# Designed miniproteins, single chains, continued (4): the designs that were tried, part 108

Each design is a single chain, and the fold is of that chain. pLDDT is the mean over its residues in the fold that is shown.

## One batch from the design tools (miniprotein)

Design m15749
Fold by ESMFold2-Fast:
Structure m15749 (fold): chain A 95 residues (1-95)
Amino acid sequence: PAVRMALDYAKSLIEKGQFEKAKALLERLLEITKDDPYARAEVLHLLGKVYEKEGKFDEAIKYYREAADLYEQSGDTEKAEEARKNIKEVEEKKK
């Protein structure tokens, strides 16, 4: 429950443009979710969103790729495909 609530809060922070606060929260969540591949994938996916919105495209691609791999390992093909689509969109922005 705590991780889900923190992820929802991180999403709210990202929508409000509070990127530093969102990153601090998400980095803390990475530590507590290291043994939970699916929750870790969700955290990494949101880190990708933050870096993308900051224009840090290489970092965004890195996090989206890690998220896609963990979603795939967890059997969530739909979320893995969403993260791969995010990678493609960021790659287009780099051109």
Scores: mean pLDDT 87

Design m15750
Fold by ESMFold2-Fast:
Formats: structure tokens, sequence, C-alpha cells
Structure m15750 (fold): chain A 82 residues (1-82)
């Protein structure tokens, strides 16, 4: 359920996402990222999405102005479930 719900959240944000080999794979600006495995007992969907490796350099490459824009995007996805 956690993997399927994470994929749904990413797709609702406009990202291409799928489950491959028990992991969530997401495509952001033509690049593919594999999210780390999360146990249902230890991770929230918020923590899982925040593990997308978005460094300052990668954020600039993706056309994002700041890490704040990444967090705002994640918050906007998750606030509908709060």
Amino acid sequence: STLEETVELLREAGYKAEIRDGRVVVEINGKRYVLPDATEKQKTYFDYVLQIPVSKELAEELGLKSLEEVYDTVYDILKKYL
C-alpha cells in the first residue's frame, strides 16, 4: 500500500512514477530516480518523497529556484490528505 500510495501522490503532482522491483521509480525533467525502500513501520509518505535526492545543484538543473519550491510542491501534494 505504501508504494502504491507514494506512486499516486507523485502522479498527482504531475510526475511519471511507477513501481519496479518493489521500489518507486519517478521521472523528473527527463531523469529517473529510484526512491529508497521504506518499511511501513518506519516511514511516512512525506519522509519517502523527501528522500528524492534533490541537492542545491540538482534543484538548479531541474529548473527549481530553491529547495523551498521542492518542499512546497511536496506539501501541496500531501495537504489534501491532512
Scores: mean pLDDT 55

Design m15751
Fold by ESMFold2-Fast:
Structure m15751 (fold): chain A 72 residues (1-72)
Amino acid sequence: MMSPEAQALVEEGRRALAAGRYGEALALATEALSIDPQNLEARALAEEALYRGTGDEEARAAAEKIRQQLEA
């Protein structure tokens, strides 16, 4: 179960990501991870925000692996 605080941060981060505010999405995801480091959803959000903000192919590959873990 995700803490309510971490959940709220992830939800706001997803909204920021959808709006193209990648830096804000990354900051929110990172804060969620500081509360719940095991949260694969927050990790996936952080990697996606990094990839879209910087165009880093390595971050994209990491995000894909995290998505697979989240799905499993």
Scores: mean pLDDT 75

Design m15752
Fold by ESMFold2-Fast:
Structure m15752 (fold): chain A 75 residues (1-75)
Amino acid sequence: SSMQQRQQELEQLTEQYRQNMIDNFAKQHGVSQEEVKEMLERGELFDEEGVRWTTESLEKIARAAALGRLAAREE
């Protein structure tokens, strides 16, 4: 039961961080969230530091952020 709840929380937090990152990129590039998603799929999105972002790399970072938040709550 607690394992299923933790997995659900991780999935929800991952999606929340993913959405926040997409929102931030949309603001940085002056484009819509939908356009950011298309750029990620094409591997054409770069952040202000010149780092290339893809759908996979964004998902990995969002998941890592979600895991970090869950770990902090268990301290």
Scores: mean pLDDT 81

Design m15753
Fold by ESMFold2-Fast:
Structure m15753 (fold): chain A 67 residues (1-67)
Amino acid sequence: LEEEIRKLNEELGTLAGDLHEQVAKLKREIAEQVAKLLSDLVGTIQSVLDKLNELLEQIRKALEELK
């Protein structure tokens, strides 16, 4: 009886460890996906700003030509 209880306790410990590792892995994967999405979004915003600055420079150049 005591031996069986000890074995069950060891099996529960192993299962808890495996679950802890799986949860940690899922958390890391979710964090990585969120970080990538945020990075992609920031990159897109920066690209739009760069395009707007380029457009403004073209307008400035056109105004210089009109002088």
Scores: mean pLDDT 83

Design m15754
Fold by ESMFold2-Fast:
Structure m15754 (fold): chain A 88 residues (1-88)
Amino acid sequence: MEPVEEAAYKLLDPNGDGTIPDELLARVKEYLDLDGDGTITREEFKKLFQAVREGKPLPEALLARADRDGDGKIDVEEFVDFLSELTS
């Protein structure tokens, strides 16, 4: 992972064991669960981060919370800020 991507994922998985704490999981599932299976893997997070960097379509719930410019897309900075707010 890139340093910023690793730092962002570490906000969700501080132990680096691939498991998001239950308290955070309930908050992020709506935004980051791309498969709708209730699990967010490192691979899914990497794909989501790449989608943000490439300007690909993102879940509406994520856009509504993280899209501060209202332009229908989010950048890496907005995404990291969003994750930081969820973990606070």
Scores: mean pLDDT 68

Design m15755
Fold by ESMFold2-Fast:
Structure m15755 (fold): chain A 80 residues (1-80)
Amino acid sequence: SMKEEYKKKIKEIFEEMRRLAEEALKDDPALLAQAKAHIDALLKAVLEKLDTMSEEEQKKLVEALEKALETLKADVERAR
C-alpha cells in the first residue's frame, strides 16, 4: 500500500538524519546521545501522525521531510 511505502521512506529519511548526527557529533558522545534520542522521538511522533492523515497529506509530509533532509545535508557540508 502507499501508506506502507511512505512509512518506509520516512524511516529511511530518519535513518539518514541519524547517520548525519553520528558523523557531525562523533567527538561529543553526550550530545550525540541526545540528538539520537530526539530523532527517535520525532520518528515515533511522525509515524503516529501518519496513521491519522489522508493519502494526499501523507505524500506532502514525505515530500517536506525529503526537502528538510536535503537542506540538512547541505548545512552539514557547509559547516565542514
Scores: mean pLDDT 84

Design m15756
Fold by ESMFold2-Fast:
Structure m15756 (fold): chain A 97 residues (1-97)
Amino acid sequence: MKVSPEEFEAEVLEALLLIDLTVALNAAQRGKLTPEDAKRVSERAIEILKELEKVGTPEQVERAKKTAIDLFKRIAEVASPEVRKAVEEGIKKIEEL
């Protein structure tokens, strides 16, 4: 398969976002995700989504935003109240992108 450099970068950014959020969800399920970790994950997700907007298609950006929001909601469901608050703040920032 031949992909443009921009298309390949977009796929890498989507994969990095999914991996980071999946690791965070696993940590939350084990009671090991801190509010500081949740904030850092949210900040990285926003940065990845902003970079994806530069190189990705509108459909890729919408899919990535939906994936991030869905995974953050799953984190919120299993997390402590303080971690849930940090995740909910991250969701709002992503929705505003």
Scores: mean pLDDT 83

Design m15757
Fold by ESMFold2-Fast:
Structure m15757 (fold): chain A 105 residues (1-105)
Amino acid sequence: MYEELLKLLEELIKTLEALIDAHEAGDLLAVIGETLRVIGLEFEIEQLLKKIKDEEVRKLVEEILETAKEIVKDILTDSASKEELREKLKKLKELLKKLKKLVES
């Protein structure tokens, strides 16, 4: 169960990093492609989350998904600076680290 969840979350964070890079480069086609991939990954993670009963794990995953959705919205609405997007990405990496420690114990 948790191995699949962690793999999808790692893929989500990598895709968000690629999305931010594409946005910074002004590559509109890459932004569209990476955004669609993020949406697909978010859907798969939300389906797995329905099977998880551990409240602490659920809260961390929900916070990761909320932060990911904020990054996508900020990029599509041109409402965040480069620095703000990179700080949100850093937060996601820290949340994933916490989740890994929790599920590996």
Scores: mean pLDDT 87

Design m15758
Fold by ESMFold2-Fast:
Structure m15758 (fold): chain A 95 residues (1-95)
Amino acid sequence: MEEEERKKKGKELREKLLEENLEILKDENAPDEEKRIAVASVVNLALEASESELEEEERKKLIEAAELALEYLKKEGVDESTIQALEEAIKKLKE
């Protein structure tokens, strides 16, 4: 019961954070500052998650958010090392 409650709360918090960032990335009218924060959050989540076991639904949402973050980074012309790191993380999540 305790282990199940801890797992449920952790999943809910990660899912909420991921959903909030995904909404910002999908919003064409979101300010650039908010999009940059969402991109940074998603990049960190994807890099950390590539080394962790995820639930299928969480993994699917993270892949979607990471792909949107990758498109934003390519459009903004950020350094290639960040783009490469995120591309590798997405590959690991898809496996």
Scores: mean pLDDT 75

Design m15759
Fold by ESMFold2-Fast:
Structure m15759 (fold): chain A 113 residues (1-113)
Amino acid sequence: SPLEELKKLWEEIRKLFEKLAELLEKENKYESLKIVAEAAKELENLFEKMVEALKNNDKEAVLKYAEEMVRVMERTIEELERVEPDLSEEIRKLLDEIRRLVEELAEKAKEAA
């Protein structure tokens, strides 16, 4: 089911956000941790709205929420690089992996609509 694939991708994204939060807390990067926590919450809300739009066959709403999820990640990465330019390579790799998975989730949602 397309919905089951999207839920699996979201579960992977959530786990990576948890790992990112743990690393930021370990490095005492509390401003970055707050930015990441706010982004994760916003993405969860958008994902829930996108899933409801898919259930309702609302193609326009699916596209809107999917595109907004990608924008949230782009904005979050830009804000993190501004706040902490010396983010560790491990944190930068996690951010890139989350971004890639969000882009994949958005594309699969658009295809399912």
Scores: mean pLDDT 89

Design m15760
Fold by ESMFold2-Fast:
Structure m15760 (fold): chain A 89 residues (1-89)
Amino acid sequence: MEAVEKAKEADKLAEEGRAILAANPADKAAQEKGEELRKKALEKEEESIRLLSEYTGESEETVRQRLLQIELEKKVKFSEAVEILLKEH
């Protein structure tokens, strides 16, 4: 499912961005690269949420709130929350 693929891409980009930022706090070029990856991760998350909204018939805001609740309650990453939401629907 495309929403799951986008969510996995988002998690990978977010993990790569965080690793670069954490390893290179004084390197301006590395910090800019890390922030660009974080921005791309957010764009992929929004694409995944839009696709889930279309699939479930729920609003993007409702989907976003449900995913956040799953992440917090089950202590899972975004892509895993997306897979759980699809199994419950």
Scores: mean pLDDT 85

Design m15761
Fold by ESMFold2-Fast:
Structure m15761 (fold): chain A 104 residues (1-104)
Amino acid sequence: MEARLEELAERAEEAVENEDAVAVAEAMAEMLALLGDEAGAAYLRSLGAGASAHYLALLFLGRAGRHAGVSSFATDAELEEKARELAEKIEEAKKLGIPLSEMS
């Protein structure tokens, strides 16, 4: 399981950098399934063609955080709204030429 999660994480990071939403959805959905979140995995796959890579990554991190008990989001709707807001800010920063590493 751990070796497969590492392989999927590397693939997901590359897909986010390449803005390949379909590849992000597939890799992160497999990671959620390995964590026991089959519903989250199905949800990410269903969005893959219509969502941005960053939005999918933020949804994955929020759902993974909920399974680890570190997420503050009570509902999927709250997570989706916050992920959308943050993804829009990331895209705006990219348009302005601001490195993501300097936004932390």
Scores: mean pLDDT 70

Design m15762
Fold by ESMFold2-Fast:
Parts: structure tokens; C-alpha cells; sequence
Structure m15762 (fold): chain A 83 residues (1-83)
């Protein structure tokens, strides 16, 4: 698994863990301000950008993106989608 600390679109610290990486999907776990959620990212048509929506325990939704090269997560990003 790969763990990154980044900032959401509102400037809050987000911890993102990406695991279970396959050709078509990966699992993302997101933590922001003590709220946590897990969701599935799906590979886009380029085969290297994985995206999905994760809903946190407090109802916040995040668009999560991960760049994957040769089975390795090289970067992640998160954007707040609101409630």
C-alpha cells in the first residue's frame, strides 16, 4: 500500500492510502479531521490515472485521484465535493 499526506481543495490536511491496485481498480482510504472513508478508484482510458469518490464517516464526499506507474502510486490528489 501507498500512503500520502496532501491538502484538500479547502486547504485541510488529508491522508490518503491507496491499496489493492489492479489493472482496472484500486482502493482508497481518506482521513480528514478525524473523519475516514474508503472507496474504489477506477482506471481511466489512459490506464494510469485512477479516480473515484470516497464518502467520509461525517458525510463529506471527496473526488480522489491517483497516478499509477508500473503498479506504484506516484501522486494523489483530493477535491472536496461537499455533502
Amino acid sequence: SFTFTTTDSLGRTATVTVSNISKTSATATVEVDGATGTGVLKAGPDGNTFMGVVTLSDGRRYLVGAAVENGVVTKVGVADLGP
Scores: mean pLDDT 82

Design m15763
Fold by ESMFold2-Fast:
Structure m15763 (fold): chain A 78 residues (1-78)
Amino acid sequence: SMKEAIDQATKLVNVAGADFMVDNFQRRREQLSDEQRQLLDQMISLNDQIQTMVTNKAPLSKIEELYNQFQRIYQQLQ
C-alpha cells in the first residue's frame, strides 16, 4: 500500500543516516578515546546488522529495535 511504501522509505532514510554517522566518527577515530572507539565498534556492528536486516526484508519493528540501540550508543559517544 502507499502508506507501507512511505513507512518503508522513512526507515531507509534513517538507516542511511546511521551509515553517515558511523563514517563521520571513523574519520576521527585516532582522535577518540579507547572507550569511544569501543562504542564506535559497537555502532559499526549494529549498522552492519541493520543493513543485513534491510537486505533480507526483515520486519520494520526489528529494524527499529536495532536502530534505537544504535541511537543510544550514538548519544553516549557525543
Scores: mean pLDDT 78

Design m15764
Fold by ESMFold2-Fast:
Order: C-alpha cells, then structure tokens, then sequence
Structure m15764 (fold): chain A 79 residues (1-79)
C-alpha cells in the first residue's frame, strides 16, 4: 500500500462524510450554523480540488465538488 494513496483515499472518504452530515443537519441549522457550514463546505471544495489533480481520484473529487456546490446553494436559499 502506498501511504500517499491511502492518505488521499482516506481524505476523500472523510470529505464525503462531512457532506453527508451537513445534509442531515441542514433542516435543524440556525443562521449561524448555516454560515459556518458554508465555510466548512468551501474548505471541502479546496481539498477536493487538490485531490482532483490526481487522476486516480479526479472523478470522485469532481463529484464531491459538485455535491458541495449544491449544498452551498441550498444554504444560500435559507439565508
């Protein structure tokens, strides 16, 4: 196992968990929670953009960026 490959795959999985948890709690979020969620999701996008530079993870990372953008747009409608 390549330690770098393991670390990148693990990061991708953790970013996917962040999106899933964010979607689950969206209906219960205050305005302050929604503003913090946007900041977290923008960091998720930045990490996914770096992962997308690796051809092995590019497709999964791109889907993650698109999912994060969808959630950010949903949050903006609630603000």
Amino acid sequence: MDPEEFAREAELALLEIVLAITRKYLPKMSKEDLEEAIKILNRVKERAQELAKDPRFAEDAQRLIEDADTIINEIKKKL
Scores: mean pLDDT 87

Design m15765
Fold by ESMFold2-Fast:
Structure m15765 (fold): chain A 55 residues (1-55)
Amino acid sequence: MGGRLVDEVNRESQKLTDDGNKLMSLAKTDDDKQKILDDMNNLIDDVGDRLARRA
């Protein structure tokens, strides 16, 4: 069933969103927030690359 990749993407996306929201609420400066966003974008790219290899 082709739903496995969609379920995996949804789980990773939800986890990243929850973790990102926690980190953003703890961030004291715009620089801290930017670092969190950069880290999140790198994780999204890694997940996308990993999924592309399975296709």
Scores: mean pLDDT 73

Design m15766
Fold by ESMFold2-Fast:
Structure m15766 (fold): chain A 80 residues (1-80)
Amino acid sequence: VEEKLEKLKKAVEEFDAETAVKLARELKVHPGLIAELRKAIEEKDKEKAREVFEEIVEEVETGLDEGIKRLIEAVEKVTS
């Protein structure tokens, strides 16, 4: 899943709004943040695009930390 965040970062740096929005949707990012990201990329505002990306990373990491922990614990439990 961290690979999707890396791809999202590249899409933001390249101002690829289509790829960035697609990746953000796959990461279950809040629609409001996805809309802000798309707008910043379309306007080619590097500073705003990076600020929105950082907010997305914080939200995704906060939500994914619990999900990833549970996934790692489940894998460890199955492998005993």
Scores: mean pLDDT 72

Design m15767
Fold by ESMFold2-Fast:
Structure m15767 (fold): chain A 74 residues (1-74)
Amino acid sequence: APSKKTIEAEILLALGLMYYSIAKLLPESKTEERKELIEKSLKLMDEAIKLAEEAGDEKTAKEIREVKKEIEEE
């Protein structure tokens, strides 16, 4: 079974992806709100990476880092 920290990391990743998805659906007139949602998404992913690393789950940490990188490159 995954550790509590691994489960928490997965939940934070899911929340981060939700914020990013909402940001992408916003009209261009909501530029500031979009930026705030993307910032929240990235912060949640940073915390998820930290929790996965603390759990010793390097595979999950690596997968979350790749998702974060894809968002930052766009």
Scores: mean pLDDT 84

Design m15768
Fold by ESMFold2-Fast:
Structure m15768 (fold): chain A 95 residues (1-95)
Amino acid sequence: SKAQELLDTLQDLLDQLRQARRDGDRERAMEIGYQMYSLFLYYMGYLSREIQQLVLQAVDLAQEAVMEEDPERADRLLAEARRLLDQAQQLLQQQ
């Protein structure tokens, strides 16, 4: 489904964001953050309201991680974003 494709793409982008942060590639991290936000806004209508809230929280945490200078705090933000996307995936499979 388009909802599944969106969640899969956001999870892939989140993994790329974690790698960009590890590599110190600030420009790439900002680009990925923008892509995640744009995809969410464009495709959010394919998600139920409950899944939209989880994905919005995940995207917001990813944006915070892009701007976060402390690597340990950034890692915690990205881990929470991943947890929320995994929860969204589980809910989608149950609907």
Scores: mean pLDDT 88

Design m15769
Fold by ESMFold2-Fast:
Structure m15769 (fold): chain A 88 residues (1-88)
Amino acid sequence: SNEEKIREKFKKLADGLLEIYKTASPEEQKILNKTLAELIKIRDEAIKNNMPVEEFLKKMKEVIDKTAEKLSPEHREQLKKLVEEIEK
């Protein structure tokens, strides 16, 4: 179902963000926590409104791209690879 696809993509993203979080500085952890909260809101709205998976992925990518700009080069690269895996 559409909801199952949204939940699967979100789980992959959340799991990848947790791996970055484990090696992140306290400042980056605060940024990642804010990003995760925003992604949860997007997920919940997407499920409620039966949003197409393509539109959901676009909205998540916009949030992630803004987050990446605030992270160290190492964590930015990890986040970029995570987005590429989710878009498959």
Scores: mean pLDDT 87

Design m15770
Fold by ESMFold2-Fast:
Structure m15770 (fold): chain A 89 residues (1-89)
Amino acid sequence: MELAKRVLKTLVVNGLISKETAEKILDFLEGKISKEEFREFLKTLSPEERRVLLAALEQVLHHMEREGAPEEDIERVREAIDILRELLG
């Protein structure tokens, strides 16, 4: 999860996503909010912000798989990616 936090923080610093968006992504990845709540939140974002998040989470997923991160953490990132892909069409 530290890589996800760093990547999301970098996106906020560069003005690509809001701090609120980064916090909601982390809440989902840490199991603090449901898939339904996360999906509804993502629908409020611009298509551009959703594309940026998708690319960032795909990079996080590749790194986590290479490091042998816990399967629960890997599965949460995959779930976030799947929801983002559905919303992008």
Scores: mean pLDDT 84

Design m15771
Fold by ESMFold2-Fast:
Structure m15771 (fold): chain A 90 residues (1-90)
Amino acid sequence: MLSELKQKAANYYAAAGIQDAAARWLEEHPDVFTPEEVRDAYRAAAENYRKAAELDKKIAELTSGPEAQKYRDIAEEMEKKAEELERKAA
């Protein structure tokens, strides 16, 4: 179970990173892509960062000591990244 949660969190984080990079690439090509497409891409990336953070918080609840703190710190970083991208999607 814990390994499954860690894998799911890693998968959402990887997806978010790929989508964030893609959204930035769309934003750099305004002659090809609309502002709406750019916003949708940032929104998708933010959603996956939020899902990764939720899973990391759950992992922290199921662990203890330094490992639990590590997952809490990662969750906070993912939430901050999601908030930044949500502002770009507004």
Scores: mean pLDDT 87

Design m15772
Fold by ESMFold2-Fast:
Structure m15772 (fold): chain A 55 residues (1-55)
Amino acid sequence: MEEERRREAILLDAEAGLYYMAGSVYKHAAGDKEKAEEYFALADRYEEEARRVLA
């Protein structure tokens, strides 16, 4: 049970990292601030959910 939650949190945190990377690419390489903000919002949501799973 707890180990399953830990693995779920790790996966959610990894997804958050991927969204942060995508947001950074859109912001700095493509210059698409709207798309960057969208991905940063997704990253924040996944980070928050990862913390909740561990609670």
Scores: mean pLDDT 81

Design m15773
Fold by ESMFold2-Fast:
Structure m15773 (fold): chain A 100 residues (1-100)
Amino acid sequence: SVEVPEEVRELLEEFRRIVREAEREGLSAAETAERLVEWGEEKGKELLGLAAAGEVLARAGDDAGALKYAERMLELLKKKGAPQEVIDEAEEAIEEAKKL
């Protein structure tokens, strides 16, 4: 078993806090997703922010919104020069999601 790094644990706690604060304020899943994108950008973890935003929308049943964030993540991976295998896996996952 791989122990979760402290940095990852701290980021997960921040993610949970943002979601709880948004829920307390009565924000929609879409508004919560926007806050998570801003949080990711502020932390220099833009890809993480987009992934967290997509997860919030997926959990809320907004599959179309979640897919848009997945496509934004793919474009960011391409822009940052991610390995072709990572890009291919992400493209395949997005195309499979579109069939649902």
Scores: mean pLDDT 81

Design m15774
Fold by ESMFold2-Fast:
Structure m15774 (fold): chain A 92 residues (1-92)
Amino acid sequence: SIEEVLKEAAKLTKEAVELLSKGTEEDKKRAFELAEEVYKLVKPFLSEEEQKRLEEMLKKLKETKDPKEAVKLLIQMSEYMALQLLKRQAAL
């Protein structure tokens, strides 16, 4: 269900933010893996345009060398995904 996907996405995003806040390269790698897992969970509910937007944000997240920018990008991705899922749920 969309509600279950929203809950799981929020949980994984929180874990990814906490990992980025620890600042190690290993934690950063795991945070990116969690961000990709969140995208995979949400992808079936997204249009092709919304998928492209999130893939661009994921690319920018992986390319940034600034931990503060990485956290901001993760939050922005999470907000965007939640908005698309909530719009989908409201249309049902």
Scores: mean pLDDT 84

Design m15775
Fold by ESMFold2-Fast:
Structure m15775 (fold): chain A 93 residues (1-93)
Amino acid sequence: MEAREEAERLREEVMRRAKEAVEYAVRLAKENPKNRSKLLGEGTGIMDVGRRTGEEIRRYAEEGDLERARRVAEEGMRKIEERVKKAEELAKE
């Protein structure tokens, strides 16, 4: 029960961060029309990472591998932050 609840919290946290990061990338695209297509591309990439990570967290948790679910969440969060940094760099160009 507790392990299942932890996995669901990890998934919700990743999806919440992905949504926030996508909204940020969309705002940067509106403020930086020269790099709009690239910034929207990073937003799409962030959402893909968030969704895939959320599905993998659930799958490994269902298999009883909560340690792997935690690692997947950590890697997904890191990939989201890397794309946010890239979007910020594109917004400065």
Scores: mean pLDDT 86

Design m15776
Fold by ESMFold2-Fast:
Structure m15776 (fold): chain A 82 residues (1-82)
Amino acid sequence: MKAEVYRVEFEKDGERYIVMAVGNGDEALVKKLIQEGLEKGAKAAAQIVPPELAEPVARETAKALEELGAKDIKISREEIET
């Protein structure tokens, strides 16, 4: 089954962050994605969401982060075979 991952990458107060919304994901995939973010030197978090909400959650997260003064906000989408 294909999982859909939306990554929101940003910088705030000198720290790098990656927050992810995962549609059709499981706990094992979430742990793997968080670990990959940490290995890149970022603070990482991931949330399992219904697949129809993955894109809206990422979009609203990016909007909220911009309002909070986050910089270099980047959204990316990836499909992963599970």
Scores: mean pLDDT 85

Design m15777
Fold by ESMFold2-Fast:
Structure m15777 (fold): chain A 59 residues (1-59)
Amino acid sequence: GEAAARRLAAELRRALVALGVPEAEADRISQEVVREAGGDPARAMELAARVATEARAAA
């Protein structure tokens, strides 16, 4: 539901900020991931894992 999507976006944003991503970029990425997931927590987790893997590969 929308509440779960908002919680996922907030947690993803917080994790990205903790990793050193600027707040504005973390907010944008978290919202993009949740939007692409369509509010599905499982899909959001898959997309988040993919983003983390790609960021790690680029480092």
Scores: mean pLDDT 72

Design m15778
Fold by ESMFold2-Fast:
Structure m15778 (fold): chain A 73 residues (1-73)
Amino acid sequence: MQSFYDAFNAAIQTIDTYHPNTSITITVSKQLQDEIRNGIYSDATWNRLADLVINYFRSQGYYIVADTIIAKL
């Protein structure tokens, strides 16, 4: 869990450096949202969330951010 937050924070700082004032929206499936809300913080749940975040940044062309997240996971 902490390593994911550290990777995510590093990714946000990278975006702020290269793309200041960019607003980011990530869509999370209802099933994954329900798991998070119910406190199901398993490695599988975090891996699914990480995959969504990585794929989102790659889809927007933020390859450096995606690579940073992967390196921290």
Scores: mean pLDDT 59

Design m15779
Fold by ESMFold2-Fast:
Structure m15779 (fold): chain A 100 residues (1-100)
Amino acid sequence: SSAQLQQIRQQAAQMQQQVADGLAFADDEERRSPLGGARLRALAAEAQAAIAATLADPSHMPQAQAALRRLQSAVAASVTGRNLREIGDQVQEELEKRRK
């Protein structure tokens, strides 16, 4: 249906934004780990291709979600991602102290 097609397009757009968010880490990661930066770019390209395949055939959605999860896991495990998570934890702890 047209409604299902619109839902798929909205989901794909959201996933594309998440790929862009992950790819934004690649330059920062490359300065700390050239191989890590290259890996993030490769996983982002894989996720983009899988999302594009989903727009042509919705049955590919599980593969697109899996590719996006691989990118997100790699970002979280990256030097850049670990540093930002530590900062995020410090910010969250400070907010918790202020919410007394």
Scores: mean pLDDT 82

Design m15780
Fold by ESMFold2-Fast:
Structure m15780 (fold): chain A 93 residues (1-93)
Amino acid sequence: SELEEELRRLAELILFELDLKKRVEAGEISEEEANALAQAKRAESQAVIDRIEALAEELGLSEEELARRFAEILAGIPELAEQGRALLAELAA
């Protein structure tokens, strides 16, 4: 689905930010360089979020249902699986 594709794009943007943080911690890039790279992705991130919100509204999804779908996608990605499972557990309560 189109929503699933956009949620996966959002997950990829989160992975990009996590990779930047790891590279700073490893001394491969500076905090300033990481911030510049993150800033370059800001417009893309906002566009993805705007598309997700529009698709969720069109599909009549609640915030809870949208969060659940996103959490399921995160749970399928090794680097984000723990965060995804934690969110799914919170939403199940």
Scores: mean pLDDT 84

Design m15781
Fold by ESMFold2-Fast:
Structure m15781 (fold): chain A 81 residues (1-81)
Amino acid sequence: SMEEILEEIEREIVRRYLELAALIDAGASGATIRARHAALREEVRRRMEEAGVPEEEKRRFLQGLDQIGADLEARHAARQA
């Protein structure tokens, strides 16, 4: 179902966020983090498109991923300070 697909996507986003946060803590570059976040965003967009998720729901998920990107940038900046 659509709900099961969205739940799977949410679990994948949480898993990838934790991996990226760990990479920042391990000293990964901002360029690496940005590239991996961009790849995740595109993967999620594609999966939602293939699943026929309505445009408004896709927009909200992508906005959430953009916020995650901002949080990762802030975490990286704090690590450099």
Scores: mean pLDDT 86

Design m15782
Fold by ESMFold2-Fast:
Structure m15782 (fold): chain A 86 residues (1-86)
Amino acid sequence: SPEAQRAADALQRATDAIAAGDVEKASKYGWEAGRNTARAGGLEAGIGVSKAIYDGAVRSGATPEQLEAAKAAADNAYKAAIEAGR
C-alpha cells in the first residue's frame, strides 16, 4: 500500500538520522514512520515500529548521542501511532 511504502521510507530516514545523532530529523521521520505504519497496519503495528526503532539502536551498539536520537524517534513514532490508530 502507499502508506506501507511511506512507512518504510520514513523508517529508513529515521535510521539514517539516528546513525548521524540528528535528534530533529530522527523525531520527524520517527513520527512519519509511526503514523504511516498505524495507517497501513493498525495501532499495534505502529506501536511495534516504535519499539523496533529503539531496540534496533540498542542492538547496533549505538552511542549515547545515537540513543538520544533513537529515543526521540521511538517516542514520536509511538505518539503518531496512537493519534493515527484512533
Scores: mean pLDDT 89

